# Designed miniproteins, single chains, continued (2), part 44

Each design is a single chain, and the fold is of that chain. pLDDT is the mean over its residues in the fold that is shown.

## One batch from the design tools (miniprotein)

Design m5496
Fold by ESMFold2-Fast:
Structure m5496 (fold): chain A 70 residues (1-70)
Amino acid sequence: MSPAEQANFDRIIAEAVAGVAARLRAEGASEEEIARTSKQVRDRLRAVLEANRDAPLHVQLVAAAREAAA
């Protein structure tokens, strides 16, 4: 994966994680719960990117994961 592609995917993951964290805080979740859920979301999105990086579908999977996480 090129540095530019990696930077773009890292941005998408960071935005999705930030959205989930903000929602959980608004709902009164503990910082421990927010940290745990944020890690799970980040790990899932990164795994999807790595598993499908060579396939044209990886962009579609990233978009779907981002929408589900946001």
Scores: mean pLDDT 69

Design m5497
Fold by ESMFold2-Fast:
Formats: C-alpha cells, sequence, structure tokens
Structure m5497 (fold): chain A 72 residues (1-72)
C-alpha cells in the first residue's frame, strides 16, 4: 500500500541518518523494518543505492549494501 511504502521510506531515511552517525545497530533494525514493510520496493532500493553511493563512511556503506541485497 502507499502508506506502507511511505513508512518504509521514512524508516530507511532514519536508518541512513543513524548509519552516518555511527549507530549501526539502530540503522540495521530500521533497514530491517523498512524492508519487511515493503519487500522488493523499487523506491526503497533506489533510496538505499543513492545513500550507499553518497556515503563516505566505509562501515555505513557496507551496511547499506547489505540492506540493498536484502531488498533485491
Amino acid sequence: SAAARAEALRLAREGIRAAEAGDLETAKQLFGRAIALDPGSPELLALLREAAARSTDPEARVLLQLAIRSNE
């Protein structure tokens, strides 16, 4: 649903911010919830790919790439 997609994208954005702040555990939980709410979402996949490409933190980038694989 549109509501589930919107919530998944919101959680993913919070996860990206947590990962960039170094809170990898919170980021992992948020990404897991986002993927569970809207599995296989092209919008979620695009958001995660864009975040991974922009990330300068290698640990955050690895976590984002793992989330991308989980959503594919």
Scores: mean pLDDT 83

Design m5498
Fold by ESMFold2-Fast:
Structure m5498 (fold): chain A 78 residues (1-78)
Amino acid sequence: MELTPEQEEALVKKIQELIDSGKSKKTGKPARGLFAPDPENPGEFIDIFTGKRFDARDEEAVGEALRESVEELIKELQ
């Protein structure tokens, strides 16, 4: 999947807003598969909506999960 710099910036901003709310703005329900680095546990990522953690050292798994979440967000933004 190809992201423009503008889409990457929009994604980062959207992730930040979702961290603050912990929920989808449209439904108020948790979304699946979106995640961010855990500031309290360096080297781990948290699914922003579910709280599921995974090891950031597995870059391939992180990349695959992020790609799926980005595709979902792009559909949401359109």
Scores: mean pLDDT 55

Design m5499
Fold by ESMFold2-Fast:
Structure m5499 (fold): chain A 68 residues (1-68)
Amino acid sequence: DVQKIKDRLRKLNPKASDDDIDRAVNSILAAKRAREAGDDDLADRYLQQASKISGIDVQTVRDIVDEI
């Protein structure tokens, strides 16, 4: 659920812009697709990108991917 991911990211970093949240969600979804394809290295790169964009730590972003 894309909306639940957006709401969670906004709650974790209220200073992130809507554009930053949207870009972070796209990176999170790309990380999930990479993991489903068996490309863990690519998934980790997308998770780090989502962390940088959202300002949320990478371990928390990994937890979000694991819940979707």
Scores: mean pLDDT 85

Design m5500
Fold by ESMFold2-Fast:
Structure m5500 (fold): chain A 116 residues (1-116)
Amino acid sequence: SARDALAADAIGVLEGMLALMARLGFEGASVEEIEAALRAYLDRETAALAKVDPSAAAAVRAAGERLIAELVPVASEIEEVEVRVERLDENRYRVTVRLTLKDGRVIEVELELVLE
């Protein structure tokens, strides 16, 4: 359905951003370089999504900005990234991001993505 396609696109933006973060972190990019790249990615992808659904684009931007704020400070120390997505109802999704750092610490961020 069009709704399921929109949800897949919205979740795909967040997963793509996290994959970019992991790649740049593994390559030894600085926190500042990672943040700049993720913000550019988020701006481009949410602009594309806004042409289809401005509300979904705003929700993805808010989720992406929260992930940047919480995860970028440790992105250079990433050993492993795990992303889990659970559909809670027709318009509501739980996204759980788990980072394992090189020193063995685990950081977990849970957010709710609401697509109206």
Scores: mean pLDDT 87

Design m5501
Fold by ESMFold2-Fast:
Structure m5501 (fold): chain A 94 residues (1-94)
Amino acid sequence: SAEEARKLLEEARRIAREGYEKGEVDPRTYELLMKSIDSAEKALDTGDSKLISEAASLSTAAGILAIAEDSEEGIKKVLEVQRLIDKANDLIKS
């Protein structure tokens, strides 16, 4: 549902922001995660499948950057954010 997708994206934003504020997540990783979440929210509002694909691509890029640059704790938060975005995207597609 749209409501479930919104809640998942709100939780994703919270975790990403917390990781960034604690210095666990690199600013570049954080920017990619925020762009991914913004794209997913826009897809939820418009139904545009291209925005779902954009969200997925940005989320993947954030994960790759996190593994290269971020702490172990930061990587854990990024993986959880990716999981939440992925679940939201599945709900938007359904």
Scores: mean pLDDT 87

Design m5502
Fold by ESMFold2-Fast:
Structure m5502 (fold): chain A 115 residues (1-115)
Amino acid sequence: SAAEVEEVKKLAKQAEKEKDIKEAIKLLKKALEKLRRIFEEDPDSRDAAEALGELLRAIAKKAIETEDKEELEELKELGEEAEELARKYFPDSFELEIEIGLLRIAIAVAELALK
């Protein structure tokens, strides 16, 4: 539903603003779980595709902000799951390919910074 998509967008925005990375990860996990259910019911939802893009951006932002290797590994796993949803449901989305590219760069930069 439109209300469930708006809840996902709200969770992604809350995670982006959350200073505690562990709490941000919890919000991102909830958003991803809700998106999985939305896509099971409506695999063609363009509003859910937009929410997925916002989730990918939030994961990338938290990856850059974290100073902890375990938190980065959890964010990397969340990013891989979100990328899998994008490729499964919207394989030809240019907008989601851009967000995936930015996430991959963010993870690579964060991994280098935490060596």
Scores: mean pLDDT 88

Design m5503
Fold by ESMFold2-Fast:
Structure m5503 (fold): chain A 98 residues (1-98)
Amino acid sequence: GLVKKAEELEKQGDYEGAIEYYLRELKTIDLSNTEDVKRGIEILVRIAELYAKMNNVLGVKAQLLSLESLRIVFQTHPDLKELIDKAIKEVKDLLKKL
C-alpha cells in the first residue's frame, strides 16, 4: 500500500518520496469515517516529522494548519478532538526545535 511504500522510502532517507506517498494516502481519507480521520491525523504528524528532519519550517507549519482545521471540524467529537489536540502538541514541539 501507499503507507508501506512511504515507510520504505523514509527508511532509505528519501523523505521527499515518503511525503509524496503519504500525501497520496491523505487523498483517500473519508472525513465521515472515524478510522479514516484517525489515519489522516497520524499521516499529518508523520509528514510534519519528515519536514522537520529536512529543516523545512513551512512544511511543518502546513501540517499544523491542517490539524488545526480538523480540530474546528471535529470540536464536538471527543475521541477525535483528543487525538487531534495531541497531534497539534507534537507538531508544535517539532517547530520549537527548528
Scores: mean pLDDT 91

Design m5504
Fold by ESMFold2-Fast:
Structure m5504 (fold): chain A 63 residues (1-63)
Amino acid sequence: SSAELYAKRGLNLLARKRWDEALAAFRKALELDPDNELLRQALAQAIVDYQVPADVAARLRGL
């Protein structure tokens, strides 16, 4: 799905520490599929795994 492609893009961008681009990609993924619990779980795990800064993590969780 388009939401899945944006989610994969967001995860790849988090791995590259491209925070603003990752936020934009995840915002688009959640806009397309707001009830996607698998995406929200993957995002929460990625925040820990990639050691996302607290301010960026708060913005991601607030999507």
Scores: mean pLDDT 83

Design m5505
Fold by ESMFold2-Fast:
Structure m5505 (fold): chain A 94 residues (1-94)
Amino acid sequence: DPVRQRALQRNQELLEELREEIANTDDERRRRLLEYLIFGYEHSDEEVLQLARIALLALESLERGGAVTQEEVDELLRRTEEAYRAFLERLRNA
C-alpha cells in the first residue's frame, strides 16, 4: 500500500528530525515549534504542520547565518501559535 509506505517513511523522517532538533535545542522557540509540529501531526492539522515546519526551517536558516532575520522567525512563530490556538477553538467546538 503506497499510502502506508509513505506514512511509514514520513514517520521515520519526522522521528529522526525531531530527535536531532531536540538533542540540539538551546532555544525555547525551537522547543515550542517542535511541540506544535508534534501536535499538528497527532491531530492531522495540515496548517499547523506547514507553519511549524516553515518556522523551524527559518530558525535553522537564521542559526546558520542565512538570509532570514530574527524578526521573520518571531513572526512565523507567532503565526504558528495563532494557527494552533485557532485549531484548539475548532476542536473544542466540534
Scores: mean pLDDT 76

Design m5506
Fold by ESMFold2-Fast:
Structure m5506 (fold): chain A 80 residues (1-80)
Amino acid sequence: MTITKEVEIEIDPNDSVEDLAKKIREAIRKAVGDKNVKSLTVEIEETGLVIKEGDSIREAIEKAKPKPGKYKLKVTAELE
């Protein structure tokens, strides 16, 4: 069973990589809750930031270098 959730996320110009990683983790937790997730893909639209199963959130942020702004964070999860 696949679910897709959309959450607004704001990237502040003063956010460190750790601050943004914390925001992304919280958004994922909000979207899927405590459900058993078989696979997960997270995308922040218009930023090029994509996190797939097994990826480091921190490394994804460092690769994408998203600009400050208000974006849509899209979580697609396959549940067990």
Scores: mean pLDDT 79

Design m5507
Fold by ESMFold2-Fast:
Structure m5507 (fold): chain A 86 residues (1-86)
Amino acid sequence: SEDVEKVAKLSAAVIDEVLDVNEGKMSLEEAKERLRKLAEELDRPEVIPAMIKIVEEAKNLSEEEIEQLKKALEAYKNLEPLLNLA
């Protein structure tokens, strides 16, 4: 369904941006701009404040939280081909 696909894409994007900011691969401002553009493209601007709040915490996350996010993103990438077949 369209709603499941949009939620999956936005969830994966926010995790990916959080990990990139935490690892120093991307600036916080670049990550925030990318998330805003994706949410607007998917016609879900209402989730922007929540995504921005999450990514702003990227540098404050524990090693355990980072490991959990990496596993969640890997799980999404493994399921993405199945979502595209539905």
Scores: mean pLDDT 81

Design m5508
Fold by ESMFold2-Fast:
Structure m5508 (fold): chain A 69 residues (1-69)
Amino acid sequence: SRISWEELSDEERAERAARALTALFSREHLLSLDDAQRRQLVEAFARAFDIPEHLLEAVWAHFERLLAE
């Protein structure tokens, strides 16, 4: 990749957070969680990546997409 860290957009940070969730936990485990538990997990990762609250919807969208695959 030729993209530098300084050029990483908020959208790219949201996508990375969603991908990290699916990489760290098995799909079976993530699907066994209820909606509230999955929301808490997404929020924790958004905070870890310094993603603003207004981008939580983007993290959710990417996370749901990855789980649907």
Scores: mean pLDDT 72

Design m5509
Fold by ESMFold2-Fast:
Structure m5509 (fold): chain A 87 residues (1-87)
Amino acid sequence: SNKEELRKLIKELLEEGEMKEEEAEELLKKIPSLSDEEIEALVLHLKAAKKQKELGIPSEKLTRMDPSLPEVEAMKQAAQENLKKLE
């Protein structure tokens, strides 16, 4: 399920030291209240972040979320653009 994929990604990032323990705990607490679209956007965002770290690309070279957009749209747009840069 999408929720299980998200939990797995959070765990992998935490184990690799690429996510802070407090950040991981906050995200895990939010999962039961997230919609399928929010989960999809967050999975895409975390996959982009993981790939960026694996390739050693500085965060400053990646597209950041636009805070003026709805959260789901901002995450999805930034993650899609970042994945395009990483592939």
Scores: mean pLDDT 73

Design m5510
Fold by ESMFold2-Fast:
Structure m5510 (fold): chain A 60 residues (1-60)
Amino acid sequence: SKALEEGERRMLEAGFNPGGDGVLDEGALQSIRDFQKTAGLKDDGLPDEETIEALKRMME
């Protein structure tokens, strides 16, 4: 979906790219979960709207 694609792009821009090459692999999903835990969100590893909003808040 567009939301997930935008979420992936935001994660890469924020430096959540442990697997490299812009691939959302297991390492990237774990980084997303760790961020979600820190932000008080559900740690499901999905770059959903709430996760993107939390990233935007930290970057702005």
Scores: mean pLDDT 65

Design m5511
Fold by ESMFold2-Fast:
Structure m5511 (fold): chain A 90 residues (1-90)
Amino acid sequence: IDAVVDLLEKLVERLRRVAEETGDEAIAEAAKLVEEALEKAKKEELDEAIKLVEEAKKLLEEKVGDTEVGKELIEQLDELKDFIEYEKEK
């Protein structure tokens, strides 16, 4: 679970940095959703963390899915969701 928390923390930092650089509200909102997922993961609520990561991914797909940065962030969220699902099954 520490690995899940570490990856979520790194993604929150990246999303916040990109939101600051671009001024994009959707990326800023996605950062908040991933931060909530981090809080859920710290409580071992992995199902709730997965739902929040999926919500962040959908938001980015709808708002910034056509941008290069948006595609990269969506891919990272998808990989993170798969990793959390894998850790939950252990």
Scores: mean pLDDT 82

Design m5512
Fold by ESMFold2-Fast:
Structure m5512 (fold): chain A 110 residues (1-110)
Amino acid sequence: MLEELREGILREARRFEEAGLSKEELLERIIELSDEETRKAIISVFEEFLEKLKKNPETPLEEARLELALKVAIIATNYGKDGYLLGGAVLALLRQGMSLEELIEALKEA
């Protein structure tokens, strides 16, 4: 189950990367794939994850990004949204170099 979810997120992230979507286009997709309540839940988890990263600075960057995307996918699914697409879009955006702090601020402005 967890491994299948991870593979699904990785597939969708690759699709976004192959489509050549910009950071702004990926952020727009994340907003379109969510609603206000889903975004509030995602922001809360992002803030918790940011605190976890500060306490565990040795965590490999790609591992942290994938774990974060996985948490987003689970939240999105619980809110009746497409967890694979939303998780994949978040992973693709983070891989393009958007920081977690920048993503939190952008989602709060949405």
Scores: mean pLDDT 82

Design m5513
Fold by ESMFold2-Fast:
Structure m5513 (fold): chain A 60 residues (1-60)
Amino acid sequence: SEIRAQLYRELAQINDKGMELRDELVAKGMPRRDAFRIAGEQAFKQARKAIEEAKKRLEE
């Protein structure tokens, strides 16, 4: 499905941005635990939104 392919690409981009944020926060002196948590929480929220939007498109 084109929608599924687009979702997988979007999730990959969300993961890459999450890793970039994590590394940026660590570089700025944040403890790894906190940086991983913050970046992970943001990535999770973005992924959940992407999945929900894809689901709506599949149900239309």
Scores: mean pLDDT 84

Design m5514
Fold by ESMFold2-Fast:
Structure m5514 (fold): chain A 60 residues (1-60)
Amino acid sequence: VDLSKIPAFQPLIDWLQRELGLSREEAIELIREWGISSKEEFEKVLAGELKKADGSVPEL
């Protein structure tokens, strides 16, 4: 999947795998479900705000 080729998405994928115990594929699917499909959206995650597709912040 193209997300694995984007350097900025690698830390988010790794973080999801560690926090939720997900596979790489599952982490990528969650990113898509949260509506994070662009670098601009990912920059909001790096600012400490991770939003789901409904606009809420996920709690782990």
Scores: mean pLDDT 62

Design m5515
Fold by ESMFold2-Fast:
Structure m5515 (fold): chain A 63 residues (1-63)
Amino acid sequence: EEEIKKLEEELKEAQTRADENVARYKALGDAGASEDEIRRVMGETLQALQRAEEAKKKIEELK
């Protein structure tokens, strides 16, 4: 019950962070940032997406 709510909040936060990182990735591309900087932001985006998937899986396991 309470744990599901906490995981739902974590999922929402992870999704928001992923959206912010995607926006940052696009902004860096538009600004002509280096490939290394773009790759770093991609890595951060993938980590955020992975956290969202892990939270979703835990919610599913609790249901």
Scores: mean pLDDT 78

Design m5516
Fold by ESMFold2-Fast:
Structure m5516 (fold): chain A 68 residues (1-68)
Amino acid sequence: MLYTAEEAFALVESELDLTPEQRKELRALLEKAAKENGGKLTEKEIWELVIRFVFPEDGAAMKELDAR
């Protein structure tokens, strides 16, 4: 399934409690990524951007999950 940047942001907002600063910056990142991908994002691309932005320290833990 493909999501617009606005749909992706709404999905993330429903799952995570973001600060106003995180909301503004993440929305800009999602809009940029969507524009580069013809206006839409895959679910994988959305979660990759969110995790890298919101939980940078989880990069090590997610590498362990990806190695499974």
Scores: mean pLDDT 72

Design m5517
Fold by ESMFold2-Fast:
Structure m5517 (fold): chain A 87 residues (1-87)
Amino acid sequence: SESMKELLEKYPEAVKEAEEAFEKLKSKSLQEKLDYILEVAKKAEKSGKGEGEYLKLYTLILQQLFHKWAEENGKLEELEKLEEERE
């Protein structure tokens, strides 16, 4: 199963590393935050099974942190529009 719960149990460090990465990104534009997440997602697709699973989890956590930040800062609509343009 590729459920987030199972991946979190397999890679407990992913949450802390994603949170630390997002803190460094807070001062960046919405576009730069999305660019970073996209680059990590592309790396995940090209990585071996173990590294790919880790990077997929890391990317999902970053996306959750980004959406929460955007909601708290009144930028959710702007974020959703940018994500639609990058599908």
Scores: mean pLDDT 77

Design m5518
Fold by ESMFold2-Fast:
Structure m5518 (fold): chain A 84 residues (1-84)
Amino acid sequence: LEELYRRYRELERLHKEGESLEELLERYGLSEEEVPELTDEQIRRIAEALLESGLISEEEAQRIIHDETARRLLEIALAVVKRE
């Protein structure tokens, strides 16, 4: 969970610095096929787990649940963690 949040924050920072989602996939050697498509329920459960662990704020949890880009960054972070 801590490693997932760490990777999510790294990906969010790189995206804010101008890297596209496609460029992030290339950076980590991931194909689109390796990135899971999470359901709304799965996204909510992960966001709630991160919030309960004190890793994110309530504002960050709501952004992850409702923002398409944030959800995709979380999915990429999960793929990175699963490879490790």
Scores: mean pLDDT 79

Design m5519
Fold by ESMFold2-Fast:
Structure m5519 (fold): chain A 110 residues (1-110)
Amino acid sequence: SEIEKANEKSKEIDEILKKHNDEAKKTLLDTAKKSGIDVPKDASVGQIYKTLVENASPEAVEELNTKLAEISEKSAKEAEEKLGDSGSITVSLLRMDSSVNKIGAENAAK
């Protein structure tokens, strides 16, 4: 049934998003550690990113943005390969996440 197919794809999407968030958070925490910036253990990906944009060097933020873009593209490619056409929304969300975080941080820094 269409409901069964939707449930199976929902599980695959959840696994891709969890892996994406775990990898992004690891990269953010690695950047914070290298920059000597303390972040709360329970901080969200967005909260850590904002803190790094406000407190890290411009060079560290540029490297972070490059790594996050690579993570998003890798996750988007995995979604395309595993989900096909049904992954198009997930692919768009993964690519938009990187862009939205960058725009949000630029606006917060002004």
Scores: mean pLDDT 71

Design m5520
Fold by ESMFold2-Fast:
Structure m5520 (fold): chain A 105 residues (1-105)
Amino acid sequence: SVADEVIAKARELAKTASPGAAAALDSAIRRARLLKSRGASDEEVVETLLQTLEDSAELMRRHGEKRLKEGDFEGAKLSFEGAEDVERAAEELRRFARELLQRAA
């Protein structure tokens, strides 16, 4: 299924991601698998995976801004780098899902 292939690609991306981005990917994958086990459609599973990654990236950016205000420049850098890694992974997964849907037609 499209959802299974997108989840598998997310797992591969997590292997080469930064620690923060890998944790965000693993959490998003866990949530997507739970929805699939409850009978959610492939479209709903993929959309939830992508939305969870976007939410995680936004949270990481907010944490980075907070760390900057507290003078934690190293922590801020890690938070922003994690957010950028998650955003890149989400965009790659979105492109992959679109290609799979085009081939299924």
Scores: mean pLDDT 89

Design m5521
Fold by ESMFold2-Fast:
Structure m5521 (fold): chain A 68 residues (1-68)
Amino acid sequence: SHMEEEHRKEAAKLIASGAVYYKTGVKPTEVEVELLGPKKAIAIAKTEKGTFKVEIDGETGKVTVTEI
């Protein structure tokens, strides 16, 4: 449902922000989320130190942060 997608996007933003902060020491100023499926998302996080792609796999719990 639309409400479920919005909740998943919000959760993905929080996860992506935390993962980028853990890796870089800075909080993202902007985070955009694309849902790839019911348990998968990609986020693009912009920080003062650069732009990062965050890959979120909710099935495995794996979160990958890559500078782009």
Scores: mean pLDDT 81

Design m5522
Fold by ESMFold2-Fast:
Structure m5522 (fold): chain A 74 residues (1-74)
Amino acid sequence: GEVEKLYEEVLKLAQEIMKESEDLNVILQAIGIQLRAIGIYQDYKWGLISEEEATKKLKELVKEAKKLLEKVKK
């Protein structure tokens, strides 16, 4: 579903950031993004949040991860 695809996209982006950066602070930010994505996905799977809320939160994490990845590639 859409939630699962967004979750996988956040994890992939965080992994790319960790691969592209040797800065420990940037790596820790990427780990933080992963942990937040895991929490959102788990809350969704347990019915604690709606599909709409999970989708919204994961889209914001995708945006945040893309901004961080852009900084490490420049």
Scores: mean pLDDT 88

Design m5523
Fold by ESMFold2-Fast:
Structure m5523 (fold): chain A 97 residues (1-97)
Amino acid sequence: MEEQLDEDIATALMILELAVAINTLRNSKDEKKAAEGTIELLKRVKEIVDNTKLSEEQKKQLIEAANDLKREASKMKNPEYAKKVIDAVDELIEKLK
Protein backbone atom coordinates (compact mmCIF):
# COMPACT_ATOMS: atom_id res chain seq x y z
CA MET A 1 0.00 0.00 0.00
CA GLU A 2 2.69 2.54 0.95
CA GLU A 3 4.84 1.63 -2.11
CA GLN A 4 1.81 2.06 -4.41
CA LEU A 5 1.07 5.47 -2.85
CA ASP A 6 4.70 6.57 -3.39
CA GLU A 7 4.55 5.37 -7.05
CA ASP A 8 1.24 7.24 -7.59
CA ILE A 9 2.70 10.43 -6.06
CA ALA A 10 5.89 10.11 -8.15
CA THR A 11 3.82 9.62 -11.34
CA ALA A 12 1.60 12.64 -10.53
CA LEU A 13 4.66 14.82 -9.85
CA MET A 14 6.32 13.73 -13.13
CA ILE A 15 3.11 14.51 -15.08
CA LEU A 16 3.02 17.94 -13.37
CA GLU A 17 6.70 18.58 -14.31
CA LEU A 18 5.92 17.73 -17.96
CA ALA A 19 2.85 20.04 -17.89
CA VAL A 20 5.02 22.86 -16.47
CA ALA A 21 7.53 22.28 -19.32
CA ILE A 22 4.70 22.54 -21.91
CA ASN A 23 3.50 25.84 -20.40
CA THR A 24 7.10 27.16 -20.26
CA LEU A 25 7.69 26.40 -23.98
CA ARG A 26 4.28 27.90 -24.87
CA ASN A 27 4.69 31.18 -22.92
CA SER A 28 8.45 31.87 -22.81
CA LYS A 29 9.91 34.86 -24.68
CA ASP A 30 13.38 33.21 -24.50
CA GLU A 31 13.29 29.84 -26.32
CA LYS A 32 16.90 29.03 -25.32
CA LYS A 33 16.13 29.35 -21.59
CA ALA A 34 12.82 27.52 -22.06
CA ALA A 35 14.62 24.64 -23.84
CA GLU A 36 17.40 24.50 -21.20
CA GLY A 37 14.82 24.50 -18.37
CA THR A 38 12.78 21.78 -20.10
CA ILE A 39 15.88 19.58 -20.58
CA GLU A 40 16.70 19.97 -16.85
CA LEU A 41 13.11 18.97 -15.93
CA LEU A 42 13.35 15.92 -18.27
CA LYS A 43 16.67 14.93 -16.65
CA ARG A 44 14.99 15.04 -13.20
CA VAL A 45 12.01 13.01 -14.49
CA LYS A 46 14.44 10.37 -15.91
CA GLU A 47 16.11 10.10 -12.47
CA ILE A 48 12.70 9.53 -10.81
CA VAL A 49 11.86 6.86 -13.45
CA ASP A 50 15.20 5.09 -12.71
CA ASN A 51 14.37 4.97 -8.97
CA THR A 52 10.61 4.17 -9.18
CA LYS A 53 8.93 0.83 -9.94
CA LEU A 54 6.23 2.07 -12.31
CA SER A 55 3.24 -0.03 -13.43
CA GLU A 56 2.52 -0.47 -17.15
CA GLU A 57 -0.46 1.91 -16.76
CA GLN A 58 1.74 4.59 -15.08
CA LYS A 59 4.36 4.21 -17.85
CA LYS A 60 1.59 4.67 -20.46
CA GLN A 61 0.38 7.86 -18.74
CA LEU A 62 3.94 9.24 -18.69
CA ILE A 63 4.48 8.34 -22.38
CA GLU A 64 1.26 10.24 -23.24
CA ALA A 65 2.42 13.30 -21.25
CA ALA A 66 5.89 13.08 -22.88
CA ASN A 67 4.28 12.94 -26.35
CA ASP A 68 2.25 16.08 -25.48
CA LEU A 69 5.53 17.84 -24.60
CA LYS A 70 7.12 16.57 -27.86
CA ARG A 71 4.19 18.07 -29.85
CA GLU A 72 4.63 21.44 -28.08
CA ALA A 73 8.41 21.38 -28.71
CA SER A 74 7.68 20.82 -32.44
CA LYS A 75 5.94 24.26 -32.45
CA MET A 76 9.10 26.11 -31.28
CA LYS A 77 10.41 28.75 -33.70
CA ASN A 78 14.08 27.77 -33.33
CA PRO A 79 14.65 24.29 -34.89
CA GLU A 80 17.92 23.69 -32.97
CA TYR A 81 16.26 24.17 -29.55
CA ALA A 82 13.21 22.19 -30.71
CA LYS A 83 15.50 19.27 -31.72
CA LYS A 84 17.32 19.29 -28.34
CA VAL A 85 14.01 19.15 -26.42
CA ILE A 86 12.56 16.46 -28.76
CA ASP A 87 15.74 14.34 -28.39
CA ALA A 88 15.50 14.60 -24.56
CA VAL A 89 11.79 13.60 -24.67
CA ASP A 90 12.62 10.61 -26.94
CA GLU A 91 15.25 9.47 -24.40
CA LEU A 92 12.57 9.54 -21.67
CA ILE A 93 10.07 7.61 -23.84
CA GLU A 94 12.70 4.91 -24.63
CA LYS A 95 13.37 4.56 -20.88
CA LEU A 96 9.62 4.03 -20.24
CA LYS A 97 9.27 1.24 -22.85
Scores: mean pLDDT 83

Design m5524
Fold by ESMFold2-Fast:
Parts: structure tokens; sequence; C-alpha cells
Structure m5524 (fold): chain A 78 residues (1-78)
């Protein structure tokens, strides 16, 4: 629900520890090949814009991800 999404967004915004974006990308790397872009968009929807920007940078600079995996994750963030 929108209320639940807002609560998750607020909780993530309050959980501001170094490397949070990198930890989320670490998880996404394990599921990118098995996930659709639509499923990724839904999963990433409650993430605040500030964290999404940090995640985009982390994805682009992650040597574990192929160009295809990076494109898929970035499409999920768009």
Amino acid sequence: SAEQELAVTAAIAGLTFPGIAEKIVDFLATVVDSSSVAALRVTLLPIPAEIRAQMRDAILNDPRLTDAQKAKLLAGLA
C-alpha cells in the first residue's frame, strides 16, 4: 500500500549508514538475472531518490556486473 511504501521509504531514509546503496546493489546483483525489469521497478519504488542516485553510481562502477545487468538494473531504477 502507499502507506506501507511511505513507511519503508521513511525507514530507509532514517537508516543512513555508510554503504547502504552498495549493500542494496549487492543484493540486486544476486537477483538481476532472475528478475524482470517490471519486478525490479516495483522492488525499487520505495527507495528514496538520494539512495537511488547513489545506487546508480554504485551499479555503473560495480565490476561484478555485466553491461547487460547494469542496463537492466538502471532500467529498474528509471
Scores: mean pLDDT 73

Design m5525
Fold by ESMFold2-Fast:
Structure m5525 (fold): chain A 73 residues (1-73)
Amino acid sequence: MIDFLAENGEVGEGVVLSQSQSGNTLTALVAEVVEKTETSTTLKIQRITAVQDENGNLTSLTVETLATITIEK
């Protein structure tokens, strides 16, 4: 995903690493760029759990920070 981050160069970009759905519950792992310097990129890895009703309306959203990773060039 470094190639993707390097192309845009913006803080606050996110990429979905994995997603799964069980019934009305969607769980996704997302990497978000929280800091970018000349020599490093810092990513926040988050678990997002979204629950929808039968009409597709979001009823619950939970965001959990799992890790902060710094990648050096």
Scores: mean pLDDT 69

Design m5526
Fold by ESMFold2-Fast:
Structure m5526 (fold): chain A 95 residues (1-95)
Amino acid sequence: MKERLLAEIVATLRERGAAEADIAEGEARMRAEASLAELLEAALLALAERGELSREMVEEFLEALRPEYEERGRDIERVRETMEGLLKAVEERKA
């Protein structure tokens, strides 16, 4: 999961025209310092920016993260609400 989230963030940074050195530094910092929740938020925003966020991706991310959120007593369904909001914004931007 973490590598997939990082890959989506990197893809959007590259699309923005960020320098490869800056992308490498950012990826290394996120890998070392960011929580899974922070990586998820950044990846969702990155996918939304590219217009590539889909309902299937939302469901996949929720299922992959559900065990970690349940272990920590956190409400994964609040993450669903955030993802649905981003997905709606992507859909409205295309209209």
Scores: mean pLDDT 76

Design m5527
Fold by ESMFold2-Fast:
Formats: sequence, structure tokens, C-alpha cells
Structure m5527 (fold): chain A 111 residues (1-111)
Amino acid sequence: SLEEEINIVKETYRKIAEIVQEGLEKMKDASYEEQIKIVKETVQKILEVLDEAARKLSPEIKARVDRTKQEILEIYEKGIKEKINPYELLKRILAVVSDTAEEIIKLIKEK
């Protein structure tokens, strides 16, 4: 049902927000090198959660999730190359996920 797809999107965002928050907490007392490892682990967990969600969603919504996965990878790779602050990098990635969740919910409601 449309409501079930909306609930999957909301639950997926909640899980990703929790993963990001855990990463941010782990970085508080960490060295820069350890912070970079935490960002990589956090991004990998986010991508796994998005893959799980995509398997439960309609093809059109799956395509939007797959595009967001690519956007996250590009932000991560550029952020590492440009030495962007690890906290700022995770916050930017969470913002992309938040924007995507809002867009997907709108797309589902327009069906």
C-alpha cells in the first residue's frame, strides 16, 4: 500500500539518522585518522540500510534511492579528497538523505 511505502521511507530515514548520530558521538574523542575510519564505516552502514529499503519499494522509488546512494558516494569521495571536516561531511550526507526522504514521500503521495 502507499501508506506502507511511506512508513518504509520514514523508518529508513530514522535508522540512518541514528547511524549518523552514533558516528558523530564516536568521533568526539577520536583522532583525525580514526574520524576518517568512522565516516567510512558510517557511510557503508547508510548504504546497506538504503539497499534494504530499495528491495521493498516500487521500481520508480528504487531508482530514486539508487540515485541518492550515488550522490552519497560522490559527497563522501569528494569530502575525503578535499579534507572536509568529518563532522560536516556526515551532516551533509544526512541532509541528502533527509531531502530524498521528503521527495520520495511526495512522489508516493502523487500516485
Scores: mean pLDDT 88

Design m5528
Fold by ESMFold2-Fast:
Structure m5528 (fold): chain A 85 residues (1-85)
Amino acid sequence: MVELSEEAKELKKKLKEEVPEVEEEVIEKLARLYSLTKDKNALANGLAGLVKEGKITEEQARKMAKILGVPEEVLDKAIERALAG
């Protein structure tokens, strides 16, 4: 079990405050991803995958991206690629 970094624990708290309707398992997956990488493209791809799976909406993904520091243009391109292919 990979322990969440302090930054990832704070991120999890902020995500629960901004998108309380998103399932805890989804937020935990994203917090674990953030513990492994701060690459904005990798984080955007993670969010786009959750949208493609129907676990979050595009609006929820945009709110989460803002908390993760992912630029909106990077997220939008990742979602477009995930939904198109």
Scores: mean pLDDT 79

Design m5529
Fold by ESMFold2-Fast:
Structure m5529 (fold): chain A 56 residues (1-56)
Amino acid sequence: SLLTKNMIKAVYGEEFLKKAEEDPEKTIVKSPHDEEEMLYVDLEKHLETSSFKPKK
């Protein structure tokens, strides 16, 4: 969704968002809170539900 894309753009930057959208299933990102590695598709799902609570 547009909301999810705006959130990712705010956290990781516009260029990163474009790169992640090209290959979302293979893009690994660090959680902005705990720096834990996760797949972009998992981050996108968490942001969509507004229940993103990363744990270290």
Scores: mean pLDDT 63

